# Designs tried in a protein design run: designed miniproteins, single chains, continued (4). Part 101

Each design is a single chain, and the fold is of that chain. pLDDT is the mean over its residues in the fold that is shown.

## One batch from the design tools (miniprotein)

Design m15517
Fold by ESMFold2-Fast:
Structure m15517 (fold): chain A 90 residues (1-90)
Amino acid sequence: AAKEAAAKAAVEAARRAAAEAEEVGRRGASTAEAVGAALRAIGEAIDGGIAGARAAGADPEERREAMLAGLEAAREIIREGVRAALTGAK
């Protein structure tokens, strides 16, 4: 269903973005690079959730619920990605 599709897409997008953010943090990137990586992780999770809901053919209400479910599912991954990016910042 739409919620499952959005959650899966958001989690996959968040995992990819979090891995990139973690790499940026590990190499001791500047604060600007770390912030950029963190914003990218958030943006990719949102885009993934929207794409998943759209692919499921959800109506506007279902799409909104699916996007929120996707963000909820991705929240922990996004939080870790943001933390990793900022931890390595100089």
Scores: mean pLDDT 70

Design m15518
Fold by ESMFold2-Fast:
Structure m15518 (fold): chain A 59 residues (1-59)
Amino acid sequence: IDIEEIEKIAKAIDPEIKVEYDSESGVVTLKGKNMEAMVKAAIAILKKFPELSIHLERE
């Protein structure tokens, strides 16, 4: 997967979102303080990468 593109999508919505990727599980985790922004980022990422598993973690 293109982790740099995923980071660009997330940070375009909220620059404080942190992106973590676990290559063994294939899971992308979005971390941040704004849950609404993280949900928007997850939707945008899934439009380009529909097979990804995304977890949201509020800081």
Scores: mean pLDDT 81

Design m15519
Fold by ESMFold2-Fast:
Structure m15519 (fold): chain A 74 residues (1-74)
Amino acid sequence: MLSEEEGEERLERFERELQGLLENQEKLPKEDVIKALERALELLEKMKEEAPHLQERLDELEEEIKKKIEELKK
């Protein structure tokens, strides 16, 4: 498992990358945004295994990403 420091750094990087994707979503094809978000869910699931101390934050991010995917698929 990741150390607490490594887990936090990895989560911060993930959140930054996700924010960048969402801010630029209007500039990207809808399909590409959906695929990127689905990949983010896979990475987030892996982070839950590696950093269980961040589970609450990771669960919140998972819910946000899933809601965004549903919005885009509409």
Scores: mean pLDDT 78

Design m15520
Fold by ESMFold2-Fast:
Structure m15520 (fold): chain A 111 residues (1-111)
Amino acid sequence: SAALIQRIGDILRQILASTDPAQIAAYRDQLVALARTMSDADIPAVIEVVRDTLLEALKSDNIQQAIAALEAAIALLETLLAGTTDPAVQLELEIEIGIVRIALGVLKTLE
């Protein structure tokens, strides 16, 4: 649903803006809980939100917050991957997880 996609985007933006590890952990848990309620029909829109988050993270001056947001995005995508039985959707999620993991690896090198 559009409201669910909007909530995911809002949470990822809150992680990018947060300096509180406990708050970041709570947001990550919320993303995983939301992912468990989603259907395959939501996945293309979630991938778009994750890509927007990836671009914002790569432009961020706060590397630690960028890392936290990408780790949260990976947890979201892995939860969706575990919940789908469609091979085409699984492949799309695996590709996106791979892209986010590469970006995360680069950011961790810049610390």
Scores: mean pLDDT 88

Design m15521
Fold by ESMFold2-Fast:
Structure m15521 (fold): chain A 73 residues (1-73)
Amino acid sequence: SEEAIRVMMAEIQKRVKLTPDQQKKVESILKQYEELNERLKEAVEAGDEERKRQILEEMFKIQSDLLKLLKAG
């Protein structure tokens, strides 16, 4: 959800001072997450359980990539 993204950004800001380079990387990841969230809404409205599962797997991968980025910095 949009609220979850805001909470994540606030937590990142509290734990790590985001440089301009880090901000660009985080923004890129969040943009991908937003695009997947819109596709997830479409899959839910269509009742497409297979597509929903595929999108959720991609979302979990992106979340993992974000955590790895934060752990490395």
Scores: mean pLDDT 76

Design m15522
Fold by ESMFold2-Fast:
Structure m15522 (fold): chain A 65 residues (1-65)
Amino acid sequence: DVARDIAAVGMSTEAKLLGVEAEIEKVGDKWHITLRHKDEKLLEEAYKKAKEVADAFGLEVEVVK
């Protein structure tokens, strides 16, 4: 699904623009996105934005401090 692929890349790009490290991996038809930052508030803000997109497009999001 092209829309899901665009959403995964867009989410990764937005997180990086916020200064949050984002790693994306596609296994079959599933996208897994890992967000990393030591600032808990910044990580929470990035996660909230990512979760909205993930819930809409069926993506999986994990956070690491």
Scores: mean pLDDT 76

Design m15523
Fold by ESMFold2-Fast:
Structure m15523 (fold): chain A 83 residues (1-83)
Amino acid sequence: TIVFREEDEAKMPEIVQEIVKQALEKGRLTVEVVADSKELAERFSLLLAETGARAGLIVKTKISGNTVTVEIMTKEVYEEELE
């Protein structure tokens, strides 16, 4: 679980890049992010989805209030799950 404060918004790109890097190394990663506000959670979710997609990852995001649950996986892992 990662906790985001409004003060930590400037760190979002760094955290997103680390999550993307770990997902590429492990093939699959599930992250739960708790933000100070729904708006902050939505901004984080959007940035992660955009960054992950550019890296060739499949990103599934679920927002529940201030909590964002992100399942991120490589294309190969995603295709393996379909078979």
Scores: mean pLDDT 75

Design m15524
Fold by ESMFold2-Fast:
Order: structure tokens, then sequence, then C-alpha cells
Structure m15524 (fold): chain A 85 residues (1-85)
């Protein structure tokens, strides 16, 4: 259905943002580069916002689990930034 195609595309976009954020977080930790950590934080927030702004995703159990994972990963990045400032 069109709704299922839209949902799958949105979930794919969330996963791309999550993977990019994780890569930047790992690089930022390894190099001590605060700009990479801030970029990772922004991408995790964008992924969370994409889930929360999409009514089709809000009711999906996969989206609920993924949102929780993204929030924990975002919080880890934020803590790392605070430790380095």
Amino acid sequence: TPDQEEKNKALSEVEKLRQEALRLFQQGVDTGDLSLLRQALDLYQQAIDLITSNPLLVKDPRSTHLRGLLQRQRDAVQLEIQRRE
C-alpha cells in the first residue's frame, strides 16, 4: 500500500541517519573532535524527529523500539560532549 511504502522509506531514512551518526560519534571519540560529536548529536535528533513527526511510524512497534535506541545513543553523545568541554 502507499502508506506501507511511505513507512518503509521513512524507516530506511532513519536507519541511514542512525548509521551516519554512529560513524561520526565513533570518529569524534577516536579523534577528540567536538565538531564530529555535535554533528552526530544533530543527526540522532533528526532521526528521532523523523519518527515522532510521522503518524504512520508513531504506532509501529519497530518505531517505538528504534526511537528508544536513538534516544539512548543521542544521550551517550551528549554525555561525551559534556565530558570534553
Scores: mean pLDDT 87

Design m15525
Fold by ESMFold2-Fast:
Parts: structure tokens; C-alpha cells; sequence
Structure m15525 (fold): chain A 73 residues (1-73)
């Protein structure tokens, strides 16, 4: 069944660079098979970036994450 994964980065030294990287990751993940929703929320003044991913299965999420990490570096 569908899975929701939420990852929050906190205490960032360079929140803007982290946001840019997470948005690239989210774009790459959203293009993968089984992606239902991939959203990024940021609070650059607070130094936080949150990625919320909804995929049709855990296997689809795992494959998407591996592929997206390979594309972003």
C-alpha cells in the first residue's frame, strides 16, 4: 500500500543551498514510477527544510530515492 516518508533537515549552516539540493531531489523523485506526491517546505530563517514523499509502495520509494540520489550527487 502507499507509504508517506517525511524527512526534516534542521540546524542547517547553509539553508539556501540545502533547499536547492532538496528541491532537485524532490523533482527527480517526482519523475520516478510510483510517485504520488513529493513536496518541499522550507523555512530558511529557521534553518529547516522538510521533504514529504508519498509513493504507491515502499519498493517504489526505495527505487526512486536511489535513482534520485544518483542524479543529484
Amino acid sequence: GPVTVTTTLRGLKNPQAAEETVRKLAEAMGKQPGALSVEVQSDLEAGTVTLTSVFESEEAYDKALLEAIGQVG
Scores: mean pLDDT 85

Design m15526
Fold by ESMFold2-Fast:
Structure m15526 (fold): chain A 70 residues (1-70)
Amino acid sequence: LLSELYREAAKTLDERAAKVAEILAEDPTKNYSDKELAEKLGLSVATASRAKKEVDRAVERLLRERLAAE
């Protein structure tokens, strides 16, 4: 379920944020730091942090939509 939410979020995000979402979807139980994401994607820590926040916001929106539908 959590992996599915990250994959759905990736479809709505820009390329960098989508890549972050895909990494989180691969291993949703792993708590990736901004530095680890930056290293994996060849981004600055600031860019990775921003992208991760966009992913979190998109996942939050999808969760709200699913709860509202029930």
Scores: mean pLDDT 77

Design m15527
Fold by ESMFold2-Fast:
Structure m15527 (fold): chain A 106 residues (1-106)
Amino acid sequence: SAARRAEIEARVAAEEAEIARLLARHHGMRPDEYSTSVLLLHVYKARQAEQAEIDAVLDRLAAALQRDLGLEPAAARAAAEAVWAAIEPEDAAALTAELERLRAAE
């Protein structure tokens, strides 16, 4: 439903904002939208997130690729899916553990 999609999109946006906040607070970094989306894809792979949540992050990553690189919508989506496919489960777990350590340090 439209309400379910809006709820998922809001949660994804909030989780990306939290990742950006943690990196700013603990490492003095301000990641761009591409970087926060890629980091959230790692978290979602480790968490075995639902396809609808994964799709919402892929939509955001594709939108960033369209804005930053001028990719056509289909090419941007294919590139986002290639990023998702390239994330190794071990790397996803390690990155997720690091973000949890940053959160615990607050």
Scores: mean pLDDT 88

Design m15528
Fold by ESMFold2-Fast:
Structure m15528 (fold): chain A 107 residues (1-107)
Amino acid sequence: MVEEILRQIEELTRRAVEAAERGRFDEALRLAEELFRLGIKAAFELIDQGKYEEALEVVEKTIEGLERILATLKRQGAPADVLLRIEIMIGLARIVLGVVKILLKKK
């Protein structure tokens, strides 16, 4: 299950980076939003199951993917509003990462 989620994260990241490189900024943003939702949903499901180490890995890979998308969008000259939306998603994912790290310490 975790391996499948990680594969989906990498595939969404790859597709978003490709869309950004092709100047399809709206498609890249939509794929980044799908990546964020998938990663956060999976992390909370893993937290609910007490699988904190797996939740940590999923959140870290989600952040890594979003940062790769952001870097590509910046390099391709994406509009400031698109960049801001990705930065907000990264910020929210980092808050979730902090929560998972606290939970991992208590287990």
Scores: mean pLDDT 89

Design m15529
Fold by ESMFold2-Fast:
Structure m15529 (fold): chain A 86 residues (1-86)
Amino acid sequence: AGLDLDPATEAELRELTEKLKEKLEELREYMHKHFKDKKIEEVEEYFRKTDPFAAAVLDLLRAMAAGASAEEIIALLREMVEIAEK
């Protein structure tokens, strides 16, 4: 909804999401356990200094909220995969 994606772009998004699903779930559980009572700005600043993957996730969420293009979202997902595979 809102994005008109061709099958090739959808396949790439699905593949990138599949690679990231475990890391995203780990981050979600970590945030729920440790940051439930923290302001989002404090969480963002912490992750930018300590966890490049978590910082990239926050950048992705911000871009999506701002209505970023499919190309920008794919670029951020590719960066997240590269960070996760290191």
Scores: mean pLDDT 69

Design m15530
Fold by ESMFold2-Fast:
Structure m15530 (fold): chain A 86 residues (1-86)
Amino acid sequence: GLEEAERLGRRGARDYKEAEELLSDPNATPKQVARATGLALRGIGDAIQARLLAGPEEGKEAVRKGSREAGLSKKGEEALVKAVTG
C-alpha cells in the first residue's frame, strides 16, 4: 500500500532528477540523452504505479514527498504529479 507507493515516489523522483540533470547539459552525448529518456520514463511509470497501489490522493502525496526528498525541480515534480492525476 502506502509504503510501497512512497518507495516508488522516491525512486521515480531520483530517476527523473537524474534525467533533468543529464538533459540540462548542453554537451550531453546521444548515449546520455537516451539514458535520460529511459530515466524519465521510469520515473513517470513509478508515479503511475504509486497511484495504482495507493490511490490518486496518497499516490500524489507519495510523489510530492519523494520529489522534495530528491530535490527535484518544481517542473519535474509537476510532471510526476500529472502522471498520477491524469
Scores: mean pLDDT 85

Design m15531
Fold by ESMFold2-Fast:
Structure m15531 (fold): chain A 61 residues (1-61)
Amino acid sequence: SEEKKKKYREAVNEYIAAQIDLVGAEIGLELGELTPEDVARARSWLEEAQKKYEEAKKEYE
């Protein structure tokens, strides 16, 4: 269905964004511009985005 396709696309986009955010947070920590707490927040978002992605993928397949 179009709704399942849209949900899957949105979950894929969020998962990609979360991966980029974590890389950016880790680089920011190395540069002294961000804190370990910023990295922890990015990791938490990635974990949530991955779970949403896996569920949306399962519903679409």
Scores: mean pLDDT 88

Design m15532
Fold by ESMFold2-Fast:
Structure m15532 (fold): chain A 67 residues (1-67)
Amino acid sequence: DADAYRDKALAALRAGDYATAAAYLQKALEIEPTDVSALMDALRELAALGDGSAGAALQPLYDRLRS
């Protein structure tokens, strides 16, 4: 389930576990690329809303996905 991996990735980000978050996003991408696109949209909105800790945690993940 790509959706389950998305949820786990978000939870890992909130816990500050970037490695786990990246691994879950990679699994979601392998199963359903469209789900990763939806997740990226959600991450953009979170950053715009100023979610504080979650927004800060997203920075390394953005770099990881782009690299």
Scores: mean pLDDT 61

Design m15533
Fold by ESMFold2-Fast:
Structure m15533 (fold): chain A 88 residues (1-88)
Amino acid sequence: MTNYQRAQELLDELEARFPDSLLTYIARYAVAHHSLDPKERDAALKALIAFLRAQTAPDVPSQEEKDLFRKLLELLGVPQKDIEAMLK
């Protein structure tokens, strides 16, 4: 019911539908960063870096992935300019 809870719901949807997507890994990091827990943030960042290193092809997110990602980061208070930059 809070913005944070709704962001968690959207993250769960991204993880269920697009588990190996760059946007999903970035969303996990954003949620962890919002928690302000350095351990959770570090773990999410390590997972994102590992994904980027293992990626053999460019990640081309679908419009549906982008829409979920935008809503999630918006709920976490991420500036629109930063969200748009991540989607390029």
Scores: mean pLDDT 74

Design m15534
Fold by ESMFold2-Fast:
Structure m15534 (fold): chain A 86 residues (1-86)
Amino acid sequence: EEEKKKEELVKNNTRENLKELVLIEIEKQRESIEEVAKEEGLSLKEHLQKMVHEMLGLPMEEIEKLSEEELKELIADFITDRMLEG
């Protein structure tokens, strides 16, 4: 089901469809992201906060207010925008 959803999203190649594809890839790579977080001595949420801070330049005080889901959305937006820029 997830693979079929990815094929439909790629076929329709809109920003929202690309963002959904990126979110699916983030979820698939959850274990790898957790391992990277562990190497840094961080929880998954803390690692996502650090990524958003470093990638987007948002202040930590604003990032700390965000849920894990909102952090994933910001990362997905950033990756999607980079894909569309290329």
Scores: mean pLDDT 76

Design m15535
Fold by ESMFold2-Fast:
Structure m15535 (fold): chain A 95 residues (1-95)
Amino acid sequence: ALEAAAEAVRKLGEEAGMPREKIEEAARLVREGRFEEAAELLSEVTGLDKDAVLIQLRQAAGVELKPEIKELIEEIERNSELEKEEELVKLLLEQ
């Protein structure tokens, strides 16, 4: 629900030391279904990755990501570095 996403925004903003005014604005944008604008505001103020914040907000709202968006995220992860796959394999082998 949109209220769950708005609550997630408040918690994330408080943990990141975000000004209350900006937290309230981001929560308002989420309640209006404006997740991209809320993620941009949170990213600019906190320095967190916009795409990661957007995913978290949509998940908190109970909104399933569209297949096209999920594929794009998977493509970015797949193309961003071979080093991430080696690190993951190394961590799995150390257990």
Scores: mean pLDDT 65

Design m15536
Fold by ESMFold2-Fast:
Structure m15536 (fold): chain A 75 residues (1-75)
Amino acid sequence: VPPHLQPLHQLIVRAQAGDEDAIDELTALLHPEPNEVDQARREVLELIEKHPGDAIELDTELGVRVLKRAVKKVT
């Protein structure tokens, strides 16, 4: 896991265990607009379901989504 994704790895492991606080934290990392929170949360849940037990793969994919949303907000 890349050093800057280590905290994200821990949140993903917790979210896979059903920790609602971890799911909320991961959703916040996507920087959703208030009206997009439910959609962003659904995206996090879909990624967890797609990669059960593969937290490293999920760290990378979610990191890319965070970057894409950050770029969209600047433009």
Scores: mean pLDDT 66

Design m15537
Fold by ESMFold2-Fast:
Structure m15537 (fold): chain A 87 residues (1-87)
Amino acid sequence: IAEELRELAARAPSADDEELTELLRRATELVRRALKEPPEVRREVARAASELLNTAEALARTPEVRRALMELAAQLLALAVELSVEE
């Protein structure tokens, strides 16, 4: 999951707006799947997703990409809240 997110982040700079929107939607699904994973995996996913979010935010030019970014950010926040009850 985290490796897949890093691959998406690497593709983001060369993606057009439509491709970037799809990358962000796929990242959101990966982060959602990570909620079922152990804390160690969830922490790695959170780091990778944050990298993608940062990269995509610099590239966001359309309302559609911005909406996809907000969806990813919301799911990442949910993941972070789950991690806050861990050691």
Scores: mean pLDDT 75

Design m15538
Fold by ESMFold2-Fast:
Structure m15538 (fold): chain A 96 residues (1-96)
Amino acid sequence: DLEKKRENGVAYAAYQLLQLIESDVDEEELKELAKQLKKELEEAIKNGEETPELKKLLEALEAIEEGKYEEAKKLLESLLTEENLERLKENLERAK
């Protein structure tokens, strides 16, 4: 299911971004990463791949670029549902 594969990709990106924010990574590196990911997502949306999850991820990336890390964390956490986290764990375990 292509839709579920995209949802898993968004959840994985949200998980990684949340970990980076919490790990005290260089703020400039985090903002640059957010800027690059935002460009990729904006291109996907232009190509008709717009979903509520992608829009929320874009809002989180914009918040990171603006230094609004508390807002970004809330948006990223809302993309990490219990179901998405369980699927992510299964996929990571199978990849090992």
Scores: mean pLDDT 71

Design m15539
Fold by ESMFold2-Fast:
Structure m15539 (fold): chain A 90 residues (1-90)
Amino acid sequence: SPMPRMTQSGPSSVKEGETLTLTDRASRPATGTLTLYDQRGNQRGSKPLSGTSGTITLTNLTRSDTGTYTFVLHTEDGSSSGEGVKVTVY
């Protein structure tokens, strides 16, 4: 079966030292692992996906954490990527 389409959301800006919560929404329920990557391809968090949505929260943000964050869903059927969320840390 085709992989679900991924829609990402979160704030476009956050203050240094605050937390950033990013949300992923799948077009249909899937069983797998949801992983968040930064602009450089570093893994910033991962969790099991249950249902149609998941969140990953980043803490200890600095201005160097400014960039595009992308969710990737890994299932036994393959992988699907979101289009990314651009976040500015100020």
Scores: mean pLDDT 85

Design m15540
Fold by ESMFold2-Fast:
Structure m15540 (fold): chain A 65 residues (1-65)
Amino acid sequence: MDDIVRESVEETRRLLKEGRSPDDSIREGMRLSARRARELGLSDDQVIEVSVRSTRESRRLVREL
């Protein structure tokens, strides 16, 4: 799960560098994390957990930029 969270935060960072809004970038990062968790066969609870963690970490990234 930590690798998925990291991947989603890096996607948020990439989209921000490409000029997308913070809200759109965070949303796309969250979507990536949920998709990756489902692809790996994680439970619904784990998909929710990784999506929440990805959103929180992406918001932290935006505040630090």
Scores: mean pLDDT 84

Design m15541
Fold by ESMFold2-Fast:
Structure m15541 (fold): chain A 107 residues (1-107)
Amino acid sequence: MEEAKKKVRELLESRREEHAALLARVAADPDDPEARLALFEHLLEGQLEVLEILEKIDPELAEEFKKKLLEELEELERLLRERLERGEDVELSRRLLELVEEAKKKI
């Protein structure tokens, strides 16, 4: 448990600068779909890296994390499909859906 917490903390610290830069990019132009995609991909990659750390150090905690992550990705997939049906942010929604499906394959 303590080793898992330490490794996760070190990972999140290492990703902090990129996260801040991506947030600033989205804030500068909230209508830029590329900025929003880059931020989402960064956040999703971070969650997958956390899962990889947990699988090596605490397999039981990894299974709980995996279940929650999968539930969140399935809900996001549902919401993105609903947005596509309504014609809302079609290109962004389609690209986010592709990232969600790719992440689900890695879980």
Scores: mean pLDDT 83

Design m15542
Fold by ESMFold2-Fast:
Structure m15542 (fold): chain A 71 residues (1-71)
Amino acid sequence: MSKSKFLDCIQDAGVKPKYHPKLQDFYNDLQTYKIDLNDEDQVASYYVFRITEPDYSSVPVIHLSKVLECL
């Protein structure tokens, strides 16, 4: 899936625009670290790890299900 399709899906899923830059960074990280997008456990573990970081602290865990649906 392309990053543009991912972000369009996230927007259509009702995720507020203020979180889109961090979700874009998250998607870039998945590609950089070659995380399998079909491995929900690996994706979810990385998402939870990122939202514990200071730069991502404003991104709610509640968006994880929408992120998984949009991958």
Scores: mean pLDDT 74

Design m15543
Fold by ESMFold2-Fast:
Structure m15543 (fold): chain A 75 residues (1-75)
Amino acid sequence: SKLHEILRGIGRAGTLLQKQGAPQELVSRVSEAAAYATYDKEKAIKLLQEVRREAEKRGLTEAAAALDAVIEQLK
């Protein structure tokens, strides 16, 4: 299902954040967005956009790209 693909994408973005050395708070926000994705897509998008902006500021290019892909799927 589309939801399953989205949740898998969010999980991959979280893993990339950890591998690229992101703070635990960013990883936690991605997990929070995964929960919201099942019942509040607008909140999930907002949280993922916030994390993406922070990842970009930190030069976490792979994580930022993965977050972009998931945000696009949620729209």
Scores: mean pLDDT 86

Design m15544
Fold by ESMFold2-Fast:
Structure m15544 (fold): chain A 69 residues (1-69)
Amino acid sequence: TALEKELQLELLERLSEVDPELAKKAKEALENGDTKTYRELMAKLGALDPELAEEIERELLERYIQSLS
């Protein structure tokens, strides 16, 4: 959905502070529908700062759940 894509883009913007080049490539893969490359790049970004990635994912998941209620 549009909301899911918006949340993924917000995650990428916040993770760009860790590695802006990987975040840019992941965003391009997401926009092009290259799910495999997007998934691989997101895994690399998350591995660089797993604590930050976990915090962001938790916040986005909470917002997503609230939007469904």
Scores: mean pLDDT 76

Design m15545
Fold by ESMFold2-Fast:
Formats: C-alpha cells, structure tokens, sequence
Structure m15545 (fold): chain A 81 residues (1-81)
C-alpha cells in the first residue's frame, strides 16, 4: 500500500469521524491505529474495504464501515499485546 493511499484513507476516516461528532482526541487515536494497521499486509485488504465503504453514499454501508473500523482497531490492539 502506497503512502498516498494511506493518506487518502486517513483523510476519509477523519472526515467520517468529524461528521459523527467524535472528539479530536478519539479521532487522533483512531488515525494512529489506521497507520499501524497499514504496516500489516494482512490488514491492508480490510483498510481498502473500509475506504470503499466510507466513500459510499449508502448509509447502511457507512454504518458497517464504523463496525469494520472498530474491528480493525481491536485487531491492532491485540497484536500490540
């Protein structure tokens, strides 16, 4: 995954969390997790799926994207333990 693709995913995730009125400290925490996930080849397909879902105009896909984001967060935390 290129640096440009990672930055685009980070931008899309930030915009989504801001629309959902997440506090800045939580947004920064989530973005750090996304950067960490991008280093793992096994998690890169999930990040691409997340980006696709967040770019969708389908509200159900955007809600599923929030669940996928939580799943990616949990996987990254498990690997750090």
Amino acid sequence: MSEEEIEEILKTVREFLEEKNYPEEKIEEVLKVIREAAKDPALRPLLLKLHEMLKSKDEKKREQAEMLLAYIYALVQEKKA
Scores: mean pLDDT 81

Design m15546
Fold by ESMFold2-Fast:
Structure m15546 (fold): chain A 55 residues (1-55)
Amino acid sequence: GKETAERLKERIEELRAQGYGVSFDPETGAVTTDGSQESHDAVREAAEQAAAEGS
């Protein structure tokens, strides 16, 4: 839901601050990566944690 999207946004912003090639589009809710496996894995883990917290 919307709450889960806000949690995901915060985690993606933190990953970007740590140097991961990631971004969040607030208009569409889409997450983009630089295509690296590390960025993809980090985003996947963040999304799973956000979803679990919203369950």
Scores: mean pLDDT 75

Design m15547
Fold by ESMFold2-Fast:
Structure m15547 (fold): chain A 81 residues (1-81)
Amino acid sequence: MDDRVELATQAIVDTLRRSADLSDEQLEKIRRDTSDRLRRVVDDGRAFAKAVVDSLREGARTYADEEGRERLLAAAEKVEG
């Protein structure tokens, strides 16, 4: 597996685990879907960064409580620069 895909996927899933009340089954599905999304664009740095940001923002909108939303959005902003 590409280390960038694995590291980015792990960071997104770990941030969601801390930021939202999700089951291990839901986190595993998110991990799989995120890994597949990032793997499709791994050779395009701009598209890869956008996919990471989009995944974090989607998590903030869909799953996170107020504190978790701030954490996910802060992580997305760091990826954007």
Scores: mean pLDDT 78

Design m15548
Fold by ESMFold2-Fast:
Structure m15548 (fold): chain A 107 residues (1-107)
Amino acid sequence: SFDELVAAFLALSERIQEALRNLAFTRATVAQVARLAGVSQATVSRELRRVGVRLEELVELLRRLFLIEMLRHGFKYSYAEIGEILGLSAATVRRELRRAREAGLIA
């Protein structure tokens, strides 16, 4: 679920969280995350195993949140319009963005 992915992301070290945010629309591999976070690839793999999620799931979460933020602030789309694009209700889009901002996933 969205809440489980958010909780998993927040359970990662702050350095790995920051590296993942910076890799939003680039190729996010364990090696690239490790390089940007200033840790070993073994450290990244261990943390992903500990939180029980795949790297691809976190990357997809961040890409979706970045797309929503870009549509809302860059292109001035309403929550209802973004919901139609994503197959979600406006209330769900608003809730997910609010939760993501409160969690520090997006600006």
Scores: mean pLDDT 81

Design m15549
Fold by ESMFold2-Fast:
Structure m15549 (fold): chain A 72 residues (1-72)
Amino acid sequence: MDLEALAAALAAALRRGIATGRVAEEVARTLHDHGIRAELSRLGTSDIVRVAPEDEALVREALARALASRPP
């Protein structure tokens, strides 16, 4: 899996989700489009995105890159 491509896609998904109020839904769809199984669950009024434990580190790193947008 291409971590840089996933990070770029997640950055775009975060921007769309913030604009539309659907951050969890946009993130889950983007993960699915990149072959990562993501489950969207609702807890009260909050949406939760869950991934398999083996994919958690990859997703966490990609999200960190998407949020930081920091050049080397």
Scores: mean pLDDT 73

Design m15550
Fold by ESMFold2-Fast:
Structure m15550 (fold): chain A 95 residues (1-95)
Amino acid sequence: SIKLIAAYRVLERTPESLTVGVRLLDTQGREVASLTLTFEGLHDPYAAALYATAQLLGIPLEALPTSQEEIEALRKELQERGVLVVEERVLDAFL
């Protein structure tokens, strides 16, 4: 069962960096936490959002998820914790 929604958006993108903001929402759409992180060498906004969400929840990670296997493993870990990571623009479909 989903307990929290991590809604992410890209705030800035350059050839060298990606800045992603994440808002952690309860199932009623109330913001309970937020985090903005800038990444160098990571270009996938979804991978960045998964990492930022893990940081926001206090989940220790050894490295940025860069492979599809690492991305899927982190997505599954967050899903087991009841956390759904979605783009902010599609948030209305989940509230």
Scores: mean pLDDT 83

Design m15551
Fold by ESMFold2-Fast:
Structure m15551 (fold): chain A 74 residues (1-74)
Amino acid sequence: SAAEEELRRRAAEVLAELRELAAQDPDKAITAMQERAGELWREGEALGVPEAVLRRVVHELLTEVQRVIDEALA
């Protein structure tokens, strides 16, 4: 759907920003990822994205950012 496409486009932008932050400053990335995930969730709800899709998109974002944070802290 157009709503899912828009949400995924926004998620990709957020992911790119958080990946850069995680590589440079993991502590800031931890705080930022929770805030940005909450914003993305609210945006997806406003767009009328189904909850299953919304959960998947946010989970994928958080999982990828967490991976970069874990790599940076190793």
Scores: mean pLDDT 85

